Designed miniproteins, single chains, continued (3). Designs and how they scored, part 9

Each design is a single chain, and the fold is of that chain. pLDDT is the mean over its residues in the fold that is shown.

## One batch from the design tools (miniprotein)

Design m8284
Fold by ESMFold2-Fast:
Structure m8284 (fold): chain A 69 residues (1-69)
Amino acid sequence: SVEELARAAGEALAAGRPAEALEYIEEIAKVDPAAAKVLLHVVAERLGLPPLPASLSVQEMIDYIRSRL
């Protein structure tokens, strides 16, 4: 479920594994891209990255964050 994937992403992020968190968010994006987008903003904030432009697609957000890991 999206809820289980979101929980797993949060746990991975808290454990210092942002790449793993992004993999779970990619699975969420296949079902609920709006929820994935919300979580990607949280990931960027927790990593101290600049705010993600609202104009970016989910995939663009994922690729941007991954390139900064």
Scores: mean pLDDT 85

Design m8285
Fold by ESMFold2-Fast:
Structure m8285 (fold): chain A 82 residues (1-82)
Amino acid sequence: MMNKEELEAAALLLAASVYLVTGKKEEDKEVSKELYEKAIEYAQKAIETAKASPDPDSPEAQNLIKAAQAIVEEAKKKLEEL
């Protein structure tokens, strides 16, 4: 079972995912930009929280970090396209 830090990172990752998906569906470029910036913010918090885990090398922590890094990369690319 995930520790507290992994659960917190998972919640932050879920928020980042929602912001990224909503940003992709948004027609207003200003709103889309704010949503992608929020996706990056929450994904970065997820990475920091997972790394602060008592077992940052666990498969759970590493999977959270990789997923959050993927969101940061995609959101940054989407911001460059705006």
Scores: mean pLDDT 84

Design m8286
Fold by ESMFold2-Fast:
Structure m8286 (fold): chain A 112 residues (1-112)
Amino acid sequence: LEALARELEAEVQRAADEGIARIRAAQAAGQTSPDVADRGIQAIRDLRDAGIEVARRALERGDVELAREATRVTIEGMDRITDATVANDLEALLAAVGEVQRRLGELVRRLE
């Protein structure tokens, strides 16, 4: 399970790095405003940390399926946040953040 924990953490970190790189490239190209870019990058970082923690807690309980689902939810959330941010769509960015927080919150309740 330690090897799986490292694999899932590496997947989330890779998705976060790729999302942040896409947002910075869009900002440099003038496709997104600095304010929206900063919000998107912070949302990805917060989601990375939250998703890794949920997956870790699931693995500590022996719940491999929950750990994989938390990782999937996290990566899907990062992709939506990235797409909204590079589109300079603050409403879509906030909606994407709210939806992934809701989905991860449901998984966290299963750990209690």
Scores: mean pLDDT 91

Design m8287
Fold by ESMFold2-Fast:
Structure m8287 (fold): chain A 61 residues (1-61)
Amino acid sequence: SSMQKLILRLIGLKIRKIGLELDIQLAEQHPQLATQAQIDALRAEVAKLDAEIAELEKQLA
């Protein structure tokens, strides 16, 4: 069903977001291994995922 596909996609996006947030935390804890530009790029990817998650959640409401 369309609802089932939407839920599975939402779960996948939330898992990707968790992974990126862990990468950001690791990068912030190791400033010698990561630049601010690299951290900003990871945050931009989280923002894209948040926008997609919000759109999917609106469709489920």
Scores: mean pLDDT 88

Design m8288
Fold by ESMFold2-Fast:
Structure m8288 (fold): chain A 74 residues (1-74)
Amino acid sequence: MVQEKIDKAKEEALKAAQELGAKLAGRFVGYGVGISTRTDADGNTEIVIVGVARYLTDAGEREALIASTKVIKT
C-alpha cells in the first residue's frame, strides 16, 4: 500500500536527519520530516518526503540541511 511506503520513507528520512544532526553536534538545533505532494508530467500524484537537520551558522542564523529525499509515486 502507498501508506506503507510513506511510513517507511518517513522512518528513513527521520533516521537520516538524526544521523546528520549528530554530526552537527553543538550546532544542531533540531530535525524534522517534511511531507508534500506534487503532480508529475503525466498528471499523477507524487508524495515527496524530506528529512532535514537544522543548525546554527557562525552568524547565529538557522539553516536546514537536507539529509534525505524520497519520492513515492501513487
Scores: mean pLDDT 77

Design m8289
Fold by ESMFold2-Fast:
Formats: structure tokens, sequence, C-alpha cells
Structure m8289 (fold): chain A 114 residues (1-114)
């Protein structure tokens, strides 16, 4: 199982290196319930981890997301003030901003719906 996931990830990386157009993956995450807001955190964390793995494989990576929508969702899910949010999630958002500005062969898009 782990070997199959690694092999599929490597094949995807090789295909991206040989393509003249960026590969785009889009995740649609609804924000209407508290459970959906928690799924948004999980989906965002997974997108950043996938970006880290792709970058480690030598791919240029961009992560596109609505920062304000995600901030609202996470604050709602955890009942956080702005200050408490910044203390807990500042490092996560700093990592996301690093990926948001790159020209990229691999584009990860997270779209939030209300």
Amino acid sequence: MVEEIQEETFKLAEELKNNVRPLELEFEVPLNTKEQQLVALASFSAALELARVAEALGLSVRVEFDEEALRKALRGAFGLSDEEFDELFSSLFEKAREYAKNEAEFVLRVRFTF
C-alpha cells in the first residue's frame, strides 16, 4: 500500500516534468456546518502536505485558496478570537503564502462554498 502510493506519486511527478502545461487539482469544500469547517482544515493541511511532497520531488508548486474564507471557517469551528487564531495558525498561513505566489507546474486549488 505505501509502496503503491509512492510509485503513483513518482509517476505523477515525472508526467508533470514532461508536460508543457501545469497540472491542476481542485478541491471543493463546503463551509455550511461545523463538521464541514473541520473538513476544510483537514483538506487545507492535506493540500499543503501534497505541495511539500511535490516540491521535494523537484516540482514548482502553487497553492490557490481563499484565505479569508478559510480564516472564517477555522475561527467558527474552534470558537477562536482573531488573536487566538493568529497564535495557533500563523505558521500554517505563512507556509500557504509561500506557495500562493509561485509560477508553477503543479497547481493545487482549494475552493470553499457557502
Scores: mean pLDDT 69

Design m8290
Fold by ESMFold2-Fast:
Structure m8290 (fold): chain A 67 residues (1-67)
Amino acid sequence: MEIDPDFVAAVIYLAMGAYALKKGDYDGAIEWFRKALELAERSGDDVLAEIAREGLTQAENAKKKAE
């Protein structure tokens, strides 16, 4: 089974984004979710891309509320 390095990296960046969100680091979460989205799109995984877009939206909305 061929492991796509972009898929693995996207999963790691999604986890980092989720952790940043939990800490209230919204700027960090936005950066990690953007990187995850780019990698998910490169891997062609629509499910990962959707999860990354949802995380990015949550992080951006949380940042706007904190401002």
Scores: mean pLDDT 82

Design m8291
Fold by ESMFold2-Fast:
Structure m8291 (fold): chain A 70 residues (1-70)
Amino acid sequence: SDDDVRDMMDQFYVYVSRGDVDGAVNTMRRISQMVGMPSSVTDRVVDLVRQGNYVDAMVMLQDQVNRYMT
């Protein structure tokens, strides 16, 4: 449901705020499966997280989730 996706996004934000790359990546993959996000988009967000670019990762995730949660 939309609420489950928002809960997972909140978990993602907590992990990125702490610099917990593994937690953020694992949570991101779950969000992608829940909303039917293409693997190419998922991989880009994961790459941003792995680079420590958490701000761009959060912005991209929010934009893409809004696109797929119609």
Scores: mean pLDDT 83

Design m8292
Fold by ESMFold2-Fast:
Structure m8292 (fold): chain A 64 residues (1-64)
Amino acid sequence: MPDEKEVLTTLAIMAASLAGDKEVAELIYRAAQKGVSPEVLRKATRLINEGKVDEAKKLLEEAL
């Protein structure tokens, strides 16, 4: 069974790809590698889906 972080990371990267922002996708990947909380990945995914890509970037940078 995939880890919750693995599933959330995949969903977040997909959301970033749909938004067309390579930088936020890279930040999500780095955050997942560094072992940030699943809650941070969920919030970042929500912000990206709401079109708040800059807020998602800031959240991920602050969590790193």
Scores: mean pLDDT 74

Design m8293
Fold by ESMFold2-Fast:
Structure m8293 (fold): chain A 87 residues (1-87)
Amino acid sequence: SMADIQTLAASTEAALAAMREAQAAGEPASVYLLLFGLVAQEARDLGLDDEAARIEALRAEAVANRSSPDEILARMEEFLAEVRARA
């Protein structure tokens, strides 16, 4: 539903805020990947299977490519834009 997409958008915005705090603190990539996992779980709990698959694919790609914190943050920003476009 639109309300579920809006809930996911809000959760993704909160995760991005946490990532920016982690970036300012010099936290490792593992912190960012945990935040991706939390957003993926929220998408699953909301029954947003397409969004859950998308965020999990982005997380798996970041792990496989050994992505930096800045690269992981940029991928979360892309995901938020995709979620907002569907709201």
Scores: mean pLDDT 87

Design m8294
Fold by ESMFold2-Fast:
Structure m8294 (fold): chain A 98 residues (1-98)
Amino acid sequence: DIVERFREALLREGVPEELVDQIAELVKDDSLSFYEFLVKALELAGATPEEARLIARSFIYTYLFDPEWANLPVRDVLEKFPELIEPIARLIAEVHRR
């Protein structure tokens, strides 16, 4: 299960369980695009809305070959590209640690 793998990655990066639970709920929301998911997850980790949008955009252009894939549902993106799980977990942990 992609949600379980993502929870394990966040816990491994030192993200608190309460925050992990909130972010895991976003992955289950089939109405959220990958971009919308990243922005909301980064805001939950403590980023401002403006900062979250900038960081999410930077991540997408760094890790996705086609930035338009960021418009796909978050679960679909993570199932196709499970290698994104560890970088996302690390990014969220870095924002939270500030």
Scores: mean pLDDT 87

Design m8295
Fold by ESMFold2-Fast:
Structure m8295 (fold): chain A 61 residues (1-61)
Amino acid sequence: SPQDLIDQGNQALKNNSPVSKLIQLAQQLAIAAQQSTDPEVKKQLLDAATNLINKVQEISD
């Protein structure tokens, strides 16, 4: 479900997961957002993906 994917992303951030894992989850969240028809669910998926991308950028910079 979309919520399971959001939870996985949030857990990866809390656990300081490897950059490769964060990128993979961000891509999955973005794809799920594109496929979602519910505006609220789409927003939650995009927000979760953005949080992971921002974390990757912080680590890489």
Scores: mean pLDDT 84

Design m8296
Fold by ESMFold2-Fast:
Structure m8296 (fold): chain A 58 residues (1-58)
Amino acid sequence: MDRASAAGGALGAARAVARGDLSEEGIAREGGRAAREEYGGSEEAGREAGRAAWRAGQ
């Protein structure tokens, strides 16, 4: 996983939580979007980074 995907996952997790979505899928979706749009990384890798962040928070 590159830094762009990891940063996207973390930002996506923060955005999902701020929106009140604490689900794995919601966090993964926002992680993928942030990785693609903010950091120029892979949406799929950002989704996985988001899922990893959600699991670490459990």
Scores: mean pLDDT 75

Design m8297
Fold by ESMFold2-Fast:
Formats: sequence, C-alpha cells, structure tokens
Structure m8297 (fold): chain A 94 residues (1-94)
Amino acid sequence: SLLEERLATLEELIAVVEEAEREGWSKEELTARLREIFDRALARHPDDAGFRSFADALLAMLESLDTEEALRRARSLLLTYKRYLQEQLARARA
C-alpha cells in the first residue's frame, strides 16, 4: 500500500538523519541525501500532494537553520510524521 511504502521511506529518511548525527555530516550533505530520497519516493507517486508538501516544508526548514538545529528538527518532524502514518495504517487495517 502507499501508506506502507511511505512508512518505509520515512524509516530510510530517519536512518539518514541518524547517520548524519553519528558521522558529523554537513547540513548540505544531509539536505542533498534527503532530497534524493524524497525525489525518488515522489517520482513513484507524483499525485501524493501531502507527502510532497511535507518534503518541501522539511527541506525549506533545513535550509533556514544551523546544522545542529536542522538535525534536531528533521528527526522530530520525521518521527512525528511516521507516527501519524502508523496511526493511519492501523485504522486502515482495523
């Protein structure tokens, strides 16, 4: 399902943010890697306006913040959206 695919994409995005924190990536490296993952995911489902809006907002936020704040905010937003999609998937399965 689209929800399961989006959850898998969010897991990949979260793993990238965690790697960036561990390895001390620049904000530019983090943003480039997240953009690549979002572009790939959206290319498969270009009509997913909600996910596109989330991607655009997250990437714009990262450009406006320093590296430490960008990492903290990216992790928080990705985990929040993952929780939202997990709740939606649980309702769809109930």
Scores: mean pLDDT 85

Design m8298
Fold by ESMFold2-Fast:
Structure m8298 (fold): chain A 71 residues (1-71)
Amino acid sequence: MEEKKREELEKFHEEIAEKMAEITGKPVEEIRDVMRGRNVDEFLASLKPEQKEKLEEWAREEEKKILEELK
């Protein structure tokens, strides 16, 4: 059921965008653009080292959860 997987992924993307916005202090709309591959280099360059570390740790944790779910 591909539709169910899409709905679950959309919920994950929403939570991801909100969490990234919270960690980085960026607007959620900017984060959504970054998740689509837009302005990624500018976004990464604008992050403080502390925010980048937190984002990487959180992203690693979330990727692990998603991979287990898709198994």
Scores: mean pLDDT 72

Design m8299
Fold by ESMFold2-Fast:
Structure m8299 (fold): chain A 78 residues (1-78)
Amino acid sequence: MQSLKDKVQSLIQQLDDLAQEARSLGDDVLAQDLQSAAQYFRNQLQQAQTDKELQILNRRMQGVVEAAQLVIDKKRAS
């Protein structure tokens, strides 16, 4: 259970880091969206009671982080 929470917390931190990077690149809209997503997942993590809930949350967050990273990488390359 703790290791799954640690993974989710790590992904929340990655969303915060990506939001800061988006802001540094001048994309305030993406930065706000990523901050909102991080807060949403933070609230979901606080409500998660089982390993199954944490596994679902972890998988959903991995997809969001990967999508955000691709957008930021493209913006950085442009």
Scores: mean pLDDT 83

Design m8300
Fold by ESMFold2-Fast:
Structure m8300 (fold): chain A 76 residues (1-76)
Amino acid sequence: LLQKVEEALEEVKKLVEAGDEEGALKKLEELFEEYREELVEYIMEEYGFSREEAEKAVEEALKRGKEMIKKYTAAV
């Protein structure tokens, strides 16, 4: 899981570095949709969160990731 997520995040980073905000946002959203359940289970196992807490953590991570993409692409 982590390796696949890291590889997908590297693709998001390449899009950000290319100034493709829309592409980076779309790729991040696709990543979170594809790996949503695996990320929830990982957070539950690694941090001892409930499913509800893990789902909120995933949603918050997506929100923060989108904010960071906008911030970094605006800085280019």
Scores: mean pLDDT 78

Design m8301
Fold by ESMFold2-Fast:
Structure m8301 (fold): chain A 78 residues (1-78)
Amino acid sequence: MTFELVKRDGNTLVLRDTETGVEFTVTLTGIDFPYVRLDEVATSGHIRVNGKNYRVTASRPVSGEQMYAAAEAADKLL
């Protein structure tokens, strides 16, 4: 899975998966919600990466694994 940065607005990044064309909106949050399961298919979820909490919203239903990959890519840019 390879992401390109579409835009950045503060702590919100829009990343596109170059293989599928799916866009992910990833926002750094201070909110500790129940995290999406890696095998779950959803359009939004909360992911924890490197001790930080992210809200991820996808343009299409995706797996929690794909949301985690998007959050990890966003974390590297933040």
Scores: mean pLDDT 79

Design m8302
Fold by ESMFold2-Fast:
Structure m8302 (fold): chain A 79 residues (1-79)
Amino acid sequence: MTIEEILAEAKERASKAKTAEEAAKAAQDTLLSHPEVASATATAEVDPKDPNKLKVKVEATMTNGSRYSATLVVPFAKK
């Protein structure tokens, strides 16, 4: 699976989260679930311009030594 496909899956998982912490954890867990990913971290914050959106910052190191950093903008689901 490509890093773009893994990041798309992470974005989808994070978009179902009810809190910023859940979004960050969902993205990190999704990245770490792929055998191509050696390590990953994610942090999430509410977008200061739009409280209905979260910014999820992800960093990943692949098993081949490549490093990737991306910011995922996801809708903030409310009940």
Scores: mean pLDDT 78

Design m8303
Fold by ESMFold2-Fast:
Order: structure tokens, then C-alpha cells, then sequence
Structure m8303 (fold): chain A 96 residues (1-96)
């Protein structure tokens, strides 16, 4: 259902942000790789949801989750090129 897919996307966004915080705090390359992989998975799930759902309210809920993640990532790491590439990818989904 759309509600289950939204909850999955919300959890994936929360996990991405937590991995980003830990990777930046520790400098751990393995955590940075996990952050990137989770970010790719999130982008894919959100893209698929936005392309396949016919519920405009559900789409707006997903876009709001992505907007909050963008704001948090911008605040956390404004000068990190890898994080900023994620932000750009998420903003492209929101605009579509």
C-alpha cells in the first residue's frame, strides 16, 4: 500500500541521515560507503513511488520527507561534495 511505502521511505531517509552523521563524525570510510548505498536505495524507492502512485497527497507526503532530509543534510555538511550530490539528486526528485 502507499502508506507502507511512505513508511519505508521515511525509515530509509532517517537511516541515511543517521549514517551521514556517523560517517562525518568518525571519518569512517565504511560508514560513508553505507551512507552512499542507503542514499541510492532511498533515491530509487522514492523515484519509483513518485512515478507509480496516483495519490497526489501521498506524493506530497514523500516530497515532504525528502525536503526535510535535504534541509538536514545541507545543515550537517554544506561543504561535503558527496553529501551535496545526494542533496541535488533528492531536489531533482522533488521538482519532478
Amino acid sequence: SDEERIELIKRMAEDTLELARKALETGDVKLRVQMMMQGIALNTEAWLFLKTSKDEKAKEEVKEILRRLVDELRALAPDDPGVQRFVEALENLIRE
Scores: mean pLDDT 86

Design m8304
Fold by ESMFold2-Fast:
Structure m8304 (fold): chain A 109 residues (1-109)
Amino acid sequence: DEEKQLEELIKDLEEQLAQTEDEESRALLERIIEAVRNSKSLKEALNKMALLVLEALHKKILNTPHTDEELKHIIEALERLKEELKKEGFDEEVLEKVEEFIEEVKKKL
């Protein structure tokens, strides 16, 4: 079942890549697909994917000018994301990455 779930995840990501025209999004999806292919379990694949998505979002937010109101909305969204990831049983490393991201966004207020 787990091997089939990994194959289905890879197929879904490849279909998403085929429909994606944005170069930055394509590069992120290719990195995610590679990480999933190199994973030995669904749990490992999901945690690696979460770390890559968080890294990409963090970089995009740091490189984009935001108002204080927009930064507050980003913080609220990240706090909700952390709680959801915790409920879904994501690794502590992923939760720590979200917390670091929250703290860096707070420093811009």
Scores: mean pLDDT 85

Design m8305
Fold by ESMFold2-Fast:
Structure m8305 (fold): chain A 74 residues (1-74)
Amino acid sequence: MVKQEEALKILREELEKLGLTKYLPVAEEFVKKGDFKKATAIVIYEVVKRYGAEDLDEVTKASVEEAEKIYKEV
């Protein structure tokens, strides 16, 4: 089982470093639900938006698509 407490700690630290603390409540909600793919997709989407979509693997591309859907439904 993925350790929710550790995942939340890492997520908070990464979002603070990136200046994306505004997404913390949404990302924390997905972590609490055990949906780490959607929680991390928010971070990946912002990084891609800021730095561009160069050299994205298939997993990262799928995460970006999920993040776009999350912003519409959450």
Scores: mean pLDDT 68

Design m8306
Fold by ESMFold2-Fast:
Structure m8306 (fold): chain A 92 residues (1-92)
Amino acid sequence: SSVEEMLRRNAESLRTLIEEMKTASPFKRKLLALVIGGTITTVINILKKIDPEAAKKLEELQDEMVKAIKAEDWEAFLEKAEEAVKLIEEVV
């Protein structure tokens, strides 16, 4: 219950950040990408204790998101971020 509520709140936060990133300036986009990455790290740490397979899938998505940030490929970043949110929502 408490863990499910934390996961739900993090998924809602990620949805909001993703939408903000779509209309953000280049500087704000980079800041939002860092916040999204940090939120996913929090979820990975929670899932490692309750669903290690989901945690591993999120880690793989996070690695692809980091590659997208380095390439400044914001379409690829948003695609992987949306996949991450869907995965979190499926676990809850």
Scores: mean pLDDT 88

Design m8307
Fold by ESMFold2-Fast:
Order: sequence, then structure tokens, then C-alpha cells
Structure m8307 (fold): chain A 87 residues (1-87)
Amino acid sequence: AAEEALKALDKAIEAVKAGDVETARQYISEARKAIGRLGEETGNYKLSIAALFLLTVADYYLDNGDYEGAIEALKGARELVEQAAAS
């Protein structure tokens, strides 16, 4: 679950950098599913919920054309996923 989430987040960041919002949203959706599974597998719901919230923030930034904000939110989610997997 953690590796799937990190891979999806990395691909979402690349898509945002390329200006491909539709592809970014697809990978954000994949990351959301993987992070949900990570929370169930690790029991670390606090970090997983925080990561899911940052995905919602990333979608909000994409809706407003703030690609820099979206990338920072996705990077934050990535860091929380790494912490949840290590806990």
C-alpha cells in the first residue's frame, strides 16, 4: 500500500508539472485509495487521514489553477505516507 501510494503521488506531481490536470487527478484518486489501505494495514489513521486531507487540498489548488500549491500539497502527503509506513 505505501509503495503504491508513493508511486501514485510521484506520478501525480509529474502530471501537475506537465500541466496535465486530468492525469494528475487520476493519480490523486489512485493515491487516495492506496492511502486508505495503508491506514487500514498500519493502524496509523492519524497520519493517513492527514495525507488524505492534503490530497483534498491539492484538488482545491488544481481547481484554482494553483499548480505550485498543488505540488506542495502532494509533496506533504508523500512525506506523511512515508511516516505512516515507518510507524
Scores: mean pLDDT 83

Design m8308
Fold by ESMFold2-Fast:
Formats: sequence, C-alpha cells, structure tokens
Structure m8308 (fold): chain A 93 residues (1-93)
Amino acid sequence: MSMEELLKRQHLKGKKFTVDKDNVLTFDGRKYQLTIEGTKTTLPKEFVDHLGLTSIHDLTIQDENGNRYTGVELNDNGLTLTGVLKEGTYTIV
C-alpha cells in the first residue's frame, strides 16, 4: 500500500453518510442514488469519483450495529459492496 493511498484513506476515515428508505445516500451535502441488485449494493460512479476511489480496497464502511461492508467489484456502474445497505448512518472505517 502506497503512502498516497494511506493518506487518502485517512482523509475518508471517520466520515459519515446516511442512507434513506428510498436508497438515497447523502454525503458532504450531496445525494446519490444507490442500486440494489440481489443481495448487493452499488455505490454510483459519481460517488466513487467524488471520494477518489480507484480500487475495491479503498472503502470499508460500518453501520451503527458494527456490520462492515467492503468493495467486491469496481466497474462503469460504480463500486459494488457486500450486502444491502439499509436506512441508517454509516461510518467510513
């Protein structure tokens, strides 16, 4: 892991976002529509680009109950995470 990647991760760590009942993610005053496909959630490309994510390993999030979600696929649609993100507050770990 490069120093640049480590610094990017540190800048994101501890930041929070919310997901509402309509699968809208709100982060840094911006709203992003999530895609639920089966048992996975895709964060849209606009959100991936906003956070500067370049790898599936650049983002790990945690819900209020301590469940963690990690990137499994990064493609033209965005970053696909493990599991379905329900309404609540999430913290970048």
Scores: mean pLDDT 81

Design m8309
Fold by ESMFold2-Fast:
Structure m8309 (fold): chain A 75 residues (1-75)
Amino acid sequence: GSMVIERIQQSLENARKNNFLPVEYQLQIFLYMIQGDFDKARALVDKALELGLISPRAAAALYGAIASREKDLKK
């Protein structure tokens, strides 16, 4: 619901203000997933992995979560 999106947006702003770059990227990925911007979510996972902000295992889990949400949305 909107409350989940608002909470993620607030956490994203806090991460940005505190220069918590890994947290900022992960929260932005989750926000794109919730909003259905799956291509943007995948692009951010790719960038976070390239920058070393997430592990390959974490990237694999995020790709799986994105694919699952996209499948559920398209039915």
Scores: mean pLDDT 78

Design m8310
Fold by ESMFold2-Fast:
Structure m8310 (fold): chain A 81 residues (1-81)
Amino acid sequence: PTDAEIEAAVGIIAASVYLVTAKNLIEQGKYVEEAKKIRELAEKAIDLFNEALRDPQNYDKLMEEAKKLLEEAREIFKKAE
């Protein structure tokens, strides 16, 4: 795989961890509003990382958008403990 493919794959893995964690928190009734936002951001980030892999011409822009969504999810998660 190329460095670009590896970076996008790592992003998908990170987003998937946030997604699973958020779904588990919602199921447990903990931090439900924060978890719903994290879930939405993680799902959108996964879509953007997959789009970046399919559209090399827009790779940098799509990766930047996906990384921004993960950063937002991370900040919400840190604040929720």
Scores: mean pLDDT 85

Design m8311
Fold by ESMFold2-Fast:
Formats: C-alpha cells, sequence, structure tokens
Structure m8311 (fold): chain A 79 residues (1-79)
C-alpha cells in the first residue's frame, strides 16, 4: 500500500474509531477506485468505494465520517 493510503487507514482507526476490518477494507477500496491517486477522491468515488464494502462495514460510515475521510484524503494528497 502507498504511504498515503497507510496514513488514511491509520486515521480511520485512530481518529474516526472505525474497526480495523472496516478501515482496511475501505482504504483498499479507495486505493482501487482512485488508482492510487488520492487527489482523485471525491464524493462520487468515495460513495462507490463504500458501496463495495460488506453491509456491516457500511453501517460504521455516517455522512459525518465520509466528510472527514474526504478532508483527510485531500490533506494527504497535497503532501
Amino acid sequence: MEEKFKKLEEYLINELKLSKETAKALAKAVLDETGGDLSKLDYNILGKAISKLPEKHKSEISVSIANKILEKAKELAKE
């Protein structure tokens, strides 16, 4: 996993308090949907990534959490 995607996964676990399984699955889905480029992540692509997760993992991701993910991804993309 690219370093930026590893930092995203750590943020999901440590700051957003998602389960390790959800964080890992979501970070991988985001990696796959963006082709490794976090600067491409928008609401549509994030929604598509979330839609690929098992139902139990989707329930952990509120609109508030999704917005925080987008902001963190923008920060990491500019690093």
Scores: mean pLDDT 81

Design m8312
Fold by ESMFold2-Fast:
Structure m8312 (fold): chain A 80 residues (1-80)
Amino acid sequence: DVTEEIERLLFEMMRKINAKDSEGFLETARRYIDLVAKYMPEMLPGVKQMLIELSRQYPDFKEVTEEALAYLEEKEKELK
């Protein structure tokens, strides 16, 4: 179930933040963005908002959240 996989990846992203694992966060975020872009593209604006909020809440993660945002914007361009 794609919905369950998307929810699992959201949970994993939060676990990576709590573990201070910036590289693992970025890998998980890219996988999450890939699935959202493919199956639920209408949710991409919400994902973008979430990443912006995460960069504000966790300044130590600013660099990787900005990389995830850039990855999301690339996916949005591919969807036209």
Scores: mean pLDDT 84

Design m8313
Fold by ESMFold2-Fast:
Structure m8313 (fold): chain A 67 residues (1-67)
Amino acid sequence: MEKLKEEAEKLLEEAKKLSDTPSGRQAERYAQAALNAIEKGTGESGVQALIDEAKRLIEKAKEEVAA
């Protein structure tokens, strides 16, 4: 859980830098949802899925900014 929390926090920071893009805003929502799920003690698989989606959306947001 601690490792997942650090991952989600880092993703939230990255997503905020990309919040001008649709994918960046979506990534911010997923990272925030992951942090909320961790605080509530939600299952690790659910938290991991939210983190994985945030990572993918951040990659897309970087492409959108570059385009």
Scores: mean pLDDT 81

Design m8314
Fold by ESMFold2-Fast:
Structure m8314 (fold): chain A 103 residues (1-103)
Amino acid sequence: MAKFETEAFKGIARTTVTGDGTAEAGQEAGKMALEAVGPADEIIVYAYKGGRLVGMDVVKGPASAEKAKEATERALEKAGVQPDTIVVTAINHKAEEEDPMAV
């Protein structure tokens, strides 16, 4: 059974999916990370099998669950194997700059 775990800290949220290496799992992980961080402008996907990094992709610009799915699909293509763990990180580079949004 797949396990989803989300951690969020100052404009960064990371969701780890263990036991499901599909593009759909990456999309759901991306959604959970975005719900935790809020608006984000970068998504990073890491795909692992047996504790080894097998694939990775990065998407820059406005982040969405669809972008997380696209990044996961590209990471899976690069892997050439079915991963057992997907890690999706959503980053908001503006979270440390309150002033530009407040004025």
Scores: mean pLDDT 79

Design m8315
Fold by ESMFold2-Fast:
Structure m8315 (fold): chain A 70 residues (1-70)
Amino acid sequence: SIEEEIKEIYKEIQEILEEIYKTATQEEVLEANKIYYEGLQKVLESKDLKEQLEILKKTKEELLKLKEKI
């Protein structure tokens, strides 16, 4: 279900953030938090589960891209 996919992506995002927090500079942590909270805000403003899933996928991709630079 879409709800299960959303739950799994949240878990994946949390794991990526934990990895960033272990090795990142203070500035990189602030950028990661900005990406994450902007994603959460868009999810809260969305009325559609499919749109929420797409927002979370983009948030995950941006966090992975940031992690690759660290």
Scores: mean pLDDT 87

Design m8316
Fold by ESMFold2-Fast:
Structure m8316 (fold): chain A 77 residues (1-77)
Amino acid sequence: SVEEELAEVERLAEELPPEARRHVLEFLRLAREDPSNLEAMQEHVLKALEILMKEDPELAYRVLAAVQRLVRELLRE
């Protein structure tokens, strides 16, 4: 469900450095309030991943996987 995937991404956001966490939280806000704005959601995800790839690549891949799962649920409606 969308709710389960939102909760999982939010849980992962707690483990992130502040700047990457900010982008993931903004992605989550957009997913809840304006899920049709795929461009803005993608931009925030890419910014978070750029930061994480430098600091913790394993965590970056975990965030990417969780975000991809959430986006799949959002597109399925």
Scores: mean pLDDT 84

Design m8317
Fold by ESMFold2-Fast:
Structure m8317 (fold): chain A 76 residues (1-76)
Amino acid sequence: SLPPPELSDEEIIALMNERIDTMRAKSVAEIEEKGVPNAEKIKANLDNAAAVTKQLVETSEERRAEFRKMVLKELG
């Protein structure tokens, strides 16, 4: 039996959600700073993309495994 991972699947999902939310917030801030036309529509599209990506992470074991490897590499 392997020792418990540094991060559980639930923690990996939480970290992915945090990264998605952070990237979305940064993109929104840049759009607002630049005064981009159709900013509201672009922000709505970013919101939808974030939601879809979060659902994919929650439902895809392969996506979670990929992110877990990335996070473990960053931590160790």
Scores: mean pLDDT 77

Design m8318
Fold by ESMFold2-Fast:
Structure m8318 (fold): chain A 61 residues (1-61)
Amino acid sequence: GRLSEAQQQEIARAASLAVSGEDTDAALERMREIAAAAGADAEAFTRQLEESVAFQRARAA
């Protein structure tokens, strides 16, 4: 499946917040809610999330 541009941007933003340490649990929970709402796009959501978190962590380190 494909995520909308808005969903992709929200995932990237939530991943950035999680890496910054502001509230990792809340950010992850929000991302899970978006994945559940996406339904058929759950696999694309999971991949996008993992890539965004890895990218932000690499950048922050």
Scores: mean pLDDT 66

Design m8319
Fold by ESMFold2-Fast:
Structure m8319 (fold): chain A 55 residues (1-55)
Amino acid sequence: SLKDEVDKLIAEAEASTDPEAAVQIVRKAMEVAQKLDPETRKEAFARKKAILDAL
């Protein structure tokens, strides 16, 4: 499902050691999340913030 694709991309970003690569993967996850419901988008955005704050 699209949610599974977003979850997979976010997990790949969390596993990345390269900040630039992590940002690109997160960006792709956000593009997919745009096709999902608002609640799923909110969750994806929160995980994005956590990843970027940890860099």
Scores: mean pLDDT 75

